# Designed miniproteins, single chains, continued (4): the designs that were tried, part 70

Each design is a single chain, and the fold is of that chain. pLDDT is the mean over its residues in the fold that is shown.

## One batch from the design tools (miniprotein)

Design m14572
Fold by ESMFold2-Fast:
Structure m14572 (fold): chain A 91 residues (1-91)
Amino acid sequence: MDALEGAKEALKGGTIAAKKGRGKALVLGIAGALQGIGAIFMVEKGIGTEEEAGEDAKAGGELAREAGELAGDKEAIEEGKEGRELGLKGI
């Protein structure tokens, strides 16, 4: 379940950063959220491997963390870091 939990955190962090961010922060927040959605879909639909979902969750979490730092949002940074760590455990 680590890949799924990481994907959910990436989606949360990316969404928060996108809501508060402008320019690059908005774009990276959206990208992180989309990676999270993709990983959730992979797990829920049984598409791809758990390792592939973990890689997507890791990537989404890192994008959400970067977007959160640019937006100055601590919650987005924390959710992004958590998504990255949980994605790594799913690999």
Scores: mean pLDDT 79

Design m14573
Fold by ESMFold2-Fast:
Structure m14573 (fold): chain A 57 residues (1-57)
Amino acid sequence: GGFAEAAARAAEAAAKAEGAEQAGRLSLDVTRQAMPDGSDDELNAAAVQGLLDAGAG
């Protein structure tokens, strides 16, 4: 029914929002492994950009 579908979409949106923060931390960790010579600010910026690209796409 419509209520179950609305609840499922709300839960999916909430999980996606929580997943974005978790994905940011994982992306930073992976980026650091790929670019160990990068500064923390550069690695964080690259990880944030990756999240934006994933969220926009």
Scores: mean pLDDT 63

Design m14574
Fold by ESMFold2-Fast:
Structure m14574 (fold): chain A 79 residues (1-79)
Amino acid sequence: NPVELAEETLRAAEEGDIARAIGLLLRFIGDILDMEFAGVKLSPEQQKAIQLAYEAMRLALQGKLEEARKLIEEAKKLE
């Protein structure tokens, strides 16, 4: 679940565990690439949730924790 990975990334960043946060982002990217190569068709809502989750992870790694949290909450509304 991309939103769950974003929540875990935010928690790791809030705890200062940047190595874990980076590892979670890399796993997220790998999961998305695997879905694309497998030909998985995503709904517009699923695509938007993935986009918001990815941006939240990037913001969390930049220390923008409040902005990351807002995007995670928006992504949750799409699931």
Scores: mean pLDDT 83

Design m14575
Fold by ESMFold2-Fast:
Structure m14575 (fold): chain A 55 residues (1-55)
Amino acid sequence: MEELKEELRKLILENKETGISEEEVKEIAEKYGVSVSTVKKKLVEIGDELALESL
């Protein structure tokens, strides 16, 4: 699960201008064997953590 969080953190930072696409979310879900909803939940959690770190 930590590897998933690290990759999602990178995606958020790399795609902050364009946003993360549905296709990228699906690719991550397939890569880690989790559901798309799990990836989306983790993206929100990590985004909130990054916002707090930037304050």
Scores: mean pLDDT 76

Design m14577
Fold by ESMFold2-Fast:
Structure m14577 (fold): chain A 58 residues (1-58)
Amino acid sequence: SMAAEEAGRRAREAALAGGLSEAGAETVSQIVKRIAEEKGREAGEEAVRRMEASLARN
């Protein structure tokens, strides 16, 4: 879905900004997209927020 794809893209961008490798960022993107597809948009958005908060805190 578009929501899952957007969540995955945001997760990838946050991971790269946080210093993960391209491969690591791709893996995170795929996991978040899967969460959004299987558990719904809110779960995907929550996963993105948690990752962004974790990377910001370092």
Scores: mean pLDDT 77

Design m14578
Fold by ESMFold2-Fast:
Structure m14578 (fold): chain A 94 residues (1-94)
Amino acid sequence: MENAEKSVEIAREIGRDFVFMIDVGREAVRKILEDGVPLEEAIEWVKKKLNEKLDYSKPITDEEARGFIALGALDLWHEDGNEKARQLAEELFK
């Protein structure tokens, strides 16, 4: 199995990238809820952060960035009980 080590490393990289994407989404949610940053500005910030760090063949889109903000909001609600984050997630999933 010459590809076993490469498959495991790819899976680990995907896992690390996913955690990073959620962490960036959480930071964007805090910017929206605590600093009053507009959603459109938060989307652009998320796109920049993810495209700077991730070696993806396709750049992160506005829809994908919006999705990571929604996931970050859901994560903040589940971890911290943040009711404003729950409301933001519901709005973003519409």
Scores: mean pLDDT 76

Design m14579
Fold by ESMFold2-Fast:
Parts: sequence; structure tokens; C-alpha cells
Structure m14579 (fold): chain A 70 residues (1-70)
Amino acid sequence: SALEELLEEAERLAEEAVTAAAQGDLKRAQSLLDRLRELAENTPDPEVRERIERLYRGTQELVAQIVASR
């Protein structure tokens, strides 16, 4: 379904952001986080949007922790 595809895209963006941060590519990590935020903002279904927003917050926290540990 389109909603499952949105969630899979959100998970892919989150995983790529974490990987980019771990590799020291902070510009790419921020770009991927921005795309994840935009995906949430452009999601019309409020339940799916909330799930993507929670993923965005968790991914942002994890990226921040990775950056702080360098």
C-alpha cells in the first residue's frame, strides 16, 4: 500500500542518516534528516505522519549522540 511505502521510505532515510553520521558525513546526515522531516510534513494521514515524526525525533537524537562521541 502507499502508506507502507511511505513508512519504508522513512525507515530507509533514517538508516541512511545514521550511517552518514557514523561515517562523519554530517552534511549528508542533515540532508537525510531534512528529507525525513519533509516526508512527515507532506504525509496527509495523521497516524502515519505521527509515526514518521517519532522516527524523525529518534533518528535526530541518535545522529546527535554519534556526532557528540566523535
Scores: mean pLDDT 87

Design m14580
Fold by ESMFold2-Fast:
Structure m14580 (fold): chain A 64 residues (1-64)
Amino acid sequence: LSSELVEAITIALLMIEEGVSPEEVIEELVKQGLSRETAEKIVKAAEAYAKGKYEEFAKLAKEL
């Protein structure tokens, strides 16, 4: 993972942990210059991590 992708995942995870909706997190990442496809994958990975699904997180992270 590039440093930029790691930063985006960290931001998404923090926002989700604070109760921000997945849709709003996707919009914020797209606003920061990420493609919608990449933003959706980052948010899915962050959601998996927040739910304790670390194996799913690892699988999604490999696709980034």
Scores: mean pLDDT 80

Design m14581
Fold by ESMFold2-Fast:
Structure m14581 (fold): chain A 96 residues (1-96)
Amino acid sequence: KAIELIHEGRQYYREKKYEKAIELYEKAIELAEDDKELKALALINLGKVYYEMGEYEKAIEYYKEAKKLAEESGTTMGKILAKYAEEKIKEIEKKK
């Protein structure tokens, strides 16, 4: 169910319906409970939305939280998500 909300949120994100995408990703985080990998994935998607909205500092905050949870997950997917979040933080910081 949480992964389904992330997929639905990505559809709204592609349509540039950012408020609806945010709502769905926040619900996905709530439903993921202690699933750190799934929370990290939803947080990365929140970071992407805030980045597209020009809210760069908020995007960095979400990517930092995603990286932390992804690293704590201890999974192979967590490693991939952590690396992605780190690169996005570096990319945004270079624009300052």
Scores: mean pLDDT 85

Design m14582
Fold by ESMFold2-Fast:
Structure m14582 (fold): chain A 85 residues (1-85)
Amino acid sequence: AEFEVTVGEVDPEVTKLKVGDKVIVKYSPFTATGAPEEIELLPDDSTEISDDLVEIYNEKGEFIGFGKITKIGGDPSKLKVYKKT
């Protein structure tokens, strides 16, 4: 499943995204149960592998990175993005 969401809050350590940015979150193989409310964005150099990872793309369709959804059921205009360590 895919969700188009707007970043409403971003961890200052996440330099790739800003408040107001539009992103596409792709779930694989997860079925959509609701828009993501909170995501932890993995660093570019992350070697962490998990079956629960989602793919994050910018408004142009360019791959930004992998993330982990920490909360579902949010407003798609208020996505919170945190740094995954």
Scores: mean pLDDT 69

Design m14583
Fold by ESMFold2-Fast:
Structure m14583 (fold): chain A 106 residues (1-106)
Amino acid sequence: SPLEKGKEYAELAIEAYKRGDEVMALFYFQLAVRYYKEAGDLEAGAEAMEKVADATNSSRAYLEAGKLYYELGEYDKAIEWYQKALDINPNNERAKKLLEEVEKKK
């Protein structure tokens, strides 16, 4: 199922990152996001991306977790994860724009 594939690719992304294979880590990460969206389980997707971000300390993974929380309407969580993305990479223009967008939803 798409949900099971999302979980599998999230785990593969963490494993690839741990062995220093950043190309495969990014590829598996993108597949995980795609399958979680296909499953329609954005909450499980956000939790999985949060685990990937925490395991890898990845600005991109924090940004994707924040985007999934935003789609769920959990704006405080989205802000938290966008701020973590900026803590890792202060020049992340995408995270800056998404933070500004969430602030308008108050």
Scores: mean pLDDT 81

Design m14585
Fold by ESMFold2-Fast:
Structure m14585 (fold): chain A 65 residues (1-65)
Amino acid sequence: NADEYTKKAKELFSQRKYEEAVKYAEQAIKLDPNNKEAYFLLASAYYRLGQGEKADEYIKKAKEL
């Protein structure tokens, strides 16, 4: 479920596996589009990957939830 994907994304993020964290966070959002935590996690991972514009977009989406 979405919570399992969010948990895996957090684990990957803590291991500095940011590209994999993005993939799992995206799956969490697909399963639960109202998962604010997954949006913030996705934004954080994009910041680490140097994609600040994408990160800002996901933060805006999270704030609308």
Scores: mean pLDDT 85

Design m14586
Fold by ESMFold2-Fast:
Structure m14586 (fold): chain A 64 residues (1-64)
Amino acid sequence: SSMREEQIKELEEIAKRAAERSDPVTAEAVRKAAEEAIKLLEEGSKEDPFKVLEREVVRLLAAA
């Protein structure tokens, strides 16, 4: 797979592990953040997808 395909797979695995191991609020935040990071990657964004994930998790948890 390309580097982008590997990054998408890693983001999917992060969301899956959060769903299995985290509380529901944190799991939902990680899931939404990973979906956004994957979407931006697929749309050709040059931003680091793991930076997108971090930013979105922080935003979603702060919003409550």
Scores: mean pLDDT 84

Design m14587
Fold by ESMFold2-Fast:
Structure m14587 (fold): chain A 87 residues (1-87)
Amino acid sequence: SLKEEIERFYEEQKRKLDELYSKATDPEIKARIEELKASIDRVYENLLKAYEEAKTPLERDVIRALLAMTKYVFDKEIEKLEKEIKK
């Protein structure tokens, strides 16, 4: 279901960020991870609200498209952080 997809996205992104935080030693990198965690919390809440308010299959398809784009953006930011940690 769409709700399960949103929840899985949140769980996977938070897990990746927690792993990166544990590996980071630079305070600036840790601060960037904390900001990204805060951003993912806000996005997750917004996606759940959109899901609850969706009335039609088309509206749910729009949310799936937004979820896919959101995942792409966060995956790219996480990749940048991973590269900086692997000095």
Scores: mean pLDDT 87

Design m14588
Fold by ESMFold2-Fast:
Structure m14588 (fold): chain A 88 residues (1-88)
Amino acid sequence: MPVKVIVVDPDREKLEIVKEQIEKLLSNVKIEEDTETTLVVTGESDLSLAEILKKITEKVPLNAAITPDNTLLLFSPSQVEAAIALAK
């Protein structure tokens, strides 16, 4: 199934951990956006978004939400507004 993951955090080390986990969990990974604070990735997975969320949050402490359009949104508490804007 097609999967979209959006990550917003001012700590680049957290983005790198998420990127590493995505490369392990998704196939046909495409990086749509990669900046100091934002990572947007699309890919394919046999896992549900809830399972992907669990596996990523086990490795890095981020807040997470699944949007109605089945996008996984990962963010630090200070980045809630930016994360919501990117998900829409």
Scores: mean pLDDT 78

Design m14589
Fold by ESMFold2-Fast:
Structure m14589 (fold): chain A 80 residues (1-80)
Amino acid sequence: SSEEEKKAKQILNELLQKAKEEGDWYLQKLAAGEDEAAVLKETAERGIELLEEALSKMPKSNKKLIEQLEQMIEETRAAL
């Protein structure tokens, strides 16, 4: 439905904005001289939380987006 499409777009826009904020956080931590491996791991863990939140809100009719979010979570966890 058009309502489900609007909700999916809102969730994706919120995810993209939060991902940008996490990227800024990552760069700030590196600029502060924090351990790169530790910052990368924490950034990945925080990213998984954002993806899981988006997945939990996603309308079930958006099967392809759900599959893509699940794959991103799996690939990120595998890299940790």
Scores: mean pLDDT 86

Design m14590
Fold by ESMFold2-Fast:
Parts: structure tokens; C-alpha cells; sequence
Structure m14590 (fold): chain A 70 residues (1-70)
């Protein structure tokens, strides 16, 4: 298990990439949005907390919807 401080940092970074991915998607930068959402999912999974895993699920849903738009 990751240290508590590390998990919180990973969760915060994941949320940042998730927000950036959604912003890029809204602008039509689909490839960049997909890359940002993939990073968010990876960071949330690395954090491994229940909150992070729930955020990973949300990010994966957004990613799948965006990939369907290509």
C-alpha cells in the first residue's frame, strides 16, 4: 500500500488530469483529452483509496464515451 501522503498527492494529480481531459474534450481536442483521461485513470488506480477508485471509474466512463466519438 502507498503511504497516505502519496495516495493523497496521486488523487489530487488524477483530479487535475481529469479536469484537463474534460476541458480538452469540450474544445474538441479529442486525442489530448484521451491522453489526459488515461493519465487520470492510472493516477487514481495508483492511489488505491476507495475515493480514488470511484474517481477512476468515472474517468474510465468519460474515456469510453470520448473514444466512441472518434
Amino acid sequence: PAPVDEAEVLLALGRMYFSVGRLLASRGDLEAAIESLRKAVELFREAGTPEALAEAERAEEELRRLEASL
Scores: mean pLDDT 82

Design m14592
Fold by ESMFold2-Fast:
Structure m14592 (fold): chain A 90 residues (1-90)
Amino acid sequence: KAIEHLERAREHLEKAKAAVEAGDLEAAKAHVREALEHLSEAYEASEDLEIQLEISSVIISLSVMLSTGVVDAETLEKLIKRVEEIIEKL
């Protein structure tokens, strides 16, 4: 179940990055919010403390993006790779 939520979070982060590259900041923020919902579900579904801490780190980074309004493609690409690394560990 955690892996399904992580896969959906990755998809939304990829869409957020595409939206940033297209200049659509509102669409990018909407996809970041969707990714956060899925990451929260993955966190709750995980029983591994290391995995939970890694998910939490991604949640914090995305939350900072939304609170500051600074959403950039380079940071989103790094977070996409972090989510992919978490999926590989499951």
Scores: mean pLDDT 88

Design m14593
Fold by ESMFold2-Fast:
Structure m14593 (fold): chain A 60 residues (1-60)
Amino acid sequence: MKREALKAKQEAINALLDLGEYKEAVEFSKRVNSLIEKGDYEKALELAREYLQRAKEKAA
């Protein structure tokens, strides 16, 4: 779970940066890092997948 959450976090950040969504990438990083620090890897993974999906929809 932790490894998957960290990988999904990086994928979501990269996707947002590729779109020029810098402010959204910063806000996402704050939220996902808070969940990771709490050990809530399941919620961190869910949040990362949500942001990655939004980024893909904007890129389409």
Scores: mean pLDDT 82

Design m14594
Fold by ESMFold2-Fast:
Structure m14594 (fold): chain A 74 residues (1-74)
Amino acid sequence: MEEIEREIGKALSRMVAAILRLIGKSLSDEEVEKLAEEAKKLVEKIAENNNLSEEEKEEMLKYVEEVAKKVLAE
């Protein structure tokens, strides 16, 4: 059960990062920064609710930050 929840949590976190990348290209830098902050908060809640390990949570948060930096650099 928890293994499936963990897989769902990781998939949801990746989708959050993908959405940030897709819509971030049409947003101002300030809007991208705010969206990235909200995306990280959402990933933290997804990790907590889907029993992700601390390492998995940190990896997902870093991924969101990397995506946000790439969007802002464009």
Scores: mean pLDDT 76

Design m14595
Fold by ESMFold2-Fast:
Structure m14595 (fold): chain A 75 residues (1-75)
Amino acid sequence: MEEAEKYKKLGDEYLKQGNFKQAAIAYSKAGEIYLKEGKRDEAAEAFINTARAYAQAGDLSMAAKAGKKAVDAVS
C-alpha cells in the first residue's frame, strides 16, 4: 500500500522543514493506515515519530496520546 508510505514521507519532509505539527499529523495518518493494514510494528514506529513531532511542537498532551497508541499497536 502506497498510502501509508506517502504520509510517512510527507512527515519526513515536514520534519526537515521544522513544521513539527504538520509532521506529527502526517506520521499519525501513516500510523493509522499501517494499523488498519495489520502492520503493527510500522504503526508503532509511525506513532513514535508522531509523539516526537508533537513534543517538538510543544504539544505534550498529543505527544503522550501518540506514545500510548505506539504501545497499544504492539501490545
Scores: mean pLDDT 86

Design m14597
Fold by ESMFold2-Fast:
Structure m14597 (fold): chain A 65 residues (1-65)
Amino acid sequence: HMLEFKPLSEEELERLRQEVIDALRTKSPSEAAAHVVAHTLYAVGLGASPEDIRRILEEAERAAA
């Protein structure tokens, strides 16, 4: 598990969560969904666990509601 690019830290995961929440609140649902998917794929590529990603998305969806 070697990452040459900067891996996601706790602070970076927090920023990702905030960006997803902001996108869900300010964009149309379809635009927000595309934004969320792009960020989720990027985070998975950086080695984030599926469970952590799921929690971030669920929290963001609830916070945006």
Scores: mean pLDDT 62

Design m14598
Fold by ESMFold2-Fast:
Structure m14598 (fold): chain A 96 residues (1-96)
Amino acid sequence: AEEYYNLGNKLFAEGKLEEAVEYYKKAIELDPNYAEAYTNLGHVLYLLGKDAEAVYAYLKALEIDPNNETAKELLNRLLEIDPSLLEEAEKLTKLS
């Protein structure tokens, strides 16, 4: 899981957002309790304009680790801008 997470981080840093999403998803497939992978996946999804999926990922990160400060901060910023994203995220069964 960590190897895919690290590769996702490298791709994110290089601006390869769609590829970063693929590797964060692979990290989560190997370790469904990988809160940091959900947090970074949410950030990349937000940058891709997938706001509801970003909220879903942050909610998953906080379900795993309720004290994840980064996920909490990013989630709160999105919900302050558009509170309807919470309802949209709750309708999602999986990330895009």
Scores: mean pLDDT 82

Design m14599
Fold by ESMFold2-Fast:
Parts: C-alpha cells; sequence; structure tokens
Structure m14599 (fold): chain A 58 residues (1-58)
C-alpha cells in the first residue's frame, strides 16, 4: 500500500541518518577495535537498508 511504502521510505531515511552519524564517529575514532566494531555496525545497517529498498521496489 502507499502508506506502507511511505513508512518503509521513512525507515530508510532514519537508517541513512544513523549511518552518516556512525561514519562521522568512525572518522574520529582512534581505537582500532572500536573503529572495527563501528564499521561492522555500518555494514549491518547498510544490509538492512538494502533489504528495505528491495521491499519498496516490490
Amino acid sequence: SPEEVEELRRQVAELDRLIAELEEQIRRETDPERRANLERLVAELQGLRAALERQIAG
């Protein structure tokens, strides 16, 4: 439905914001273990974003 697609698009926008914030944290992070954990989290969120985009596309 249009309403469900709009909700999925809102979720994608929220993920885009979170990913951008985490990427900024990665740029400032000096601890390699903490950086690796943040990079892993970004990859997981990018995977979720791609899944939501596929749901939107149908």
Scores: mean pLDDT 88

Design m14600
Fold by ESMFold2-Fast:
Parts: C-alpha cells; structure tokens; sequence
Structure m14600 (fold): chain A 67 residues (1-67)
C-alpha cells in the first residue's frame, strides 16, 4: 500500500466511522500486513479486535480493495 492509499484509508475510517486517527492507522497497518487473508478473515478480525460492526468491516474491506 502506498502512503497516498494509506492516508485515503485513514480518512475513510475517521470520516465515515468516527474512528480516532490512532485506531485508523492500526487498521490500515493490519490490512497492509495481511494482504493474503480472505475477505471473510479480514472482516472477522476487524469485528473481533477493533470492535467494528460487520457492515462497517465489510465497507472497510471493500474500500481497501478499491485502492
């Protein structure tokens, strides 16, 4: 993931879901470090570890795939 793509993801997370910048950065780092995980594995982790709803986690994964 490029720095521009990372900032786009952070802005999406903070503006759409009201997450702190620190939480958004941790989510961005998780997704960048685990590109080979399935969409369902990413969604499951985002809901269990970061406390996102399933709908929010699905939107995050979809946005990340669009970068």
Amino acid sequence: MSEEQREALIRFLTEEFGLSRAQAEEIADFLDENPDWSDEQKIDYLTKVFGLSREQAEAVVAFYKSL
Scores: mean pLDDT 86

Design m14601
Fold by ESMFold2-Fast:
Structure m14601 (fold): chain A 58 residues (1-58)
Amino acid sequence: SATEEAARYAQEAGRLIKAGKPEEALRMGEKAIEAAGDDRGGLSVGRAALAEARRALE
């Protein structure tokens, strides 16, 4: 489902942040948003992943 695909990308973004790769994490968060489409749950997890990656870049 769109929610499950978005969650997979968001989980990968989290792993990349822990690995010190926030730029790659940002790209995974963007893919999570794309995979979610109009799915509210998927968009929520994707937006959270993007916010966390952006904080790691600052």
Scores: mean pLDDT 84

Design m14602
Fold by ESMFold2-Fast:
Structure m14602 (fold): chain A 59 residues (1-59)
Amino acid sequence: SLVEQARKLRREGEKAFQAGDLEKAIHLYKEALELYRKAGDTDGAQSAETMIKFVEEQK
């Protein structure tokens, strides 16, 4: 499902963030956000938006 694909991308983004690859983390979270939005998962989309903003502020 779109939600399962979005969750996978979010986890990969979390791994990239933990590895210090901020740009990769943002890219993966943005892909997850798009899939959450397409699926109508408002909570997932909001979570992804929050993570994108948090990682951007770490630069």
Scores: mean pLDDT 87

Design m14603
Fold by ESMFold2-Fast:
Structure m14603 (fold): chain A 82 residues (1-82)
Amino acid sequence: SAKEKIEEAKKLAEEAARLGEEAVEALFAGDEERAARLAEEAQRLLEEAVKLLLEAGAEEEAKALHEKVLKAVKETYERLKA
């Protein structure tokens, strides 16, 4: 079961990364509403991925993903200011 949770978490993290990139592109295009929706969905998927990694006992992977999420959120706020 742990292996299945880790694989599912990887899929969710990959989808979240894709949505996060689309959110940044939407921000640069001036579509703040679309950017917000994509960022919210990406955040939700990342939270689910972290939860699955923690349930699987993959604490280091969960920590790494959580740190990556925090960095991405920070970068998005910096781009909104620019």
Scores: mean pLDDT 79

Design m14604
Fold by ESMFold2-Fast:
Structure m14604 (fold): chain A 65 residues (1-65)
Amino acid sequence: MREEIRRLAERAVEAMRAGRWEEARRYAEEVARLIQEAFPHLTVSADDVLAALGEAHGLPLPPAP
């Protein structure tokens, strides 16, 4: 599970760097889903995942839909 989350997060970061925000959001949605399954008491969204990855990697915030 952690390796799967890491793989999806890496793909989301790559998509963010490429400016492919729709693709990045899809990977972030999968990461959020896996976190929710592993930690049912946590509430995380794809936007939260994208924001956290962006901050960690010095990338801009995701555009509003």
Scores: mean pLDDT 75

Design m14605
Fold by ESMFold2-Fast:
Structure m14605 (fold): chain A 70 residues (1-70)
Amino acid sequence: PLDLSPVTLEAYIEGGVLYAISKNLKNEELKRIAEELLEIARKGEAGEISDEEARERVTRLRKEADEILA
């Protein structure tokens, strides 16, 4: 089992879901946000970013995705 911090796991889940949505909608902006979320998840898993920094970045990207989906 992969032991991930809660924010890293959240970034993987949110990024994966948003990537699937971006493919179905063919929306390039959503795809970019999804890829950035997945990059944050990878960096968090590798210990290259703190949980605090990951949380701040995930929150901002989720807000951007919400604005596109509204």
Scores: mean pLDDT 83

Design m14606
Fold by ESMFold2-Fast:
Structure m14606 (fold): chain A 85 residues (1-85)
Amino acid sequence: MSLEQKLNYLADTFLELGSATSDLLTQEEYDLVVPKLKELSKKYDFILETHYVAPGLYRISITATDKTDKEALAKEIKEIAKELG
């Protein structure tokens, strides 16, 4: 699965459920994605969590709060997917 596909699935799952955990990210994918999601967390109220799985392998979780514009955040994540894909 490409990084673009991983982020699109994350965004779609988040929009439907209000919470999503990514597929496995490599170190390189993690280093590209996490700074962009941290910048989004300043603009949109959501909880960003990172999970160490194994050396060089990570998962990312995003969870909505009562203040989260889920549609806007999902669109922003899909734009990141397009930029990094």
Scores: mean pLDDT 87

Design m14607
Fold by ESMFold2-Fast:
Structure m14607 (fold): chain A 92 residues (1-92)
Amino acid sequence: SSMAKEGAEFAVEEARKSGVEATGKAEGNTVTITLENVTPEQMMGALAGAVAGEYLGAEAKVESHGDTVTVTLTGKDAEEAARGAIEVGKSV
């Protein structure tokens, strides 16, 4: 939905404002945020954000490859979950 795209765009913008290289995708009810060249602290932030996304009603998945982390949030509330996930992730 268009709302999932807005959530992805918001999360990417907020991550970039925090100095993280970020890209996002939205398809149906799924938001995928990819963070590149992350520090260990930013990796922990991504994990905390994923937990917050689950608390907000989305199904959360985290995948890491070296210094790249991908957070996938799926569900009818994926937009709200993405917004909450990035705010929690930034606070770590």
Scores: mean pLDDT 83

Design m14608
Fold by ESMFold2-Fast:
Structure m14608 (fold): chain A 72 residues (1-72)
Amino acid sequence: IAHYNRGNLLFSLGKYHEAAEEYTKAIELKPNFAEAYNNRGVAKFKNGEIDEAIEDYKKAIELKPNFAEAYN
């Protein structure tokens, strides 16, 4: 959780590469953390790592297909 929150902070500061590293650590601690995969994908996309971002998005959807329902 701490790594995920730090990743979000770094992302908000435009430090996308460092944010991706923190999301990676969050995933290492919790391999089914769909939100961390999604946010790492966004950070990778911002870094121009498009193919890697797509892989993270696919993994997030696999882990949490009902994610959209939780927000409405």
Scores: mean pLDDT 79

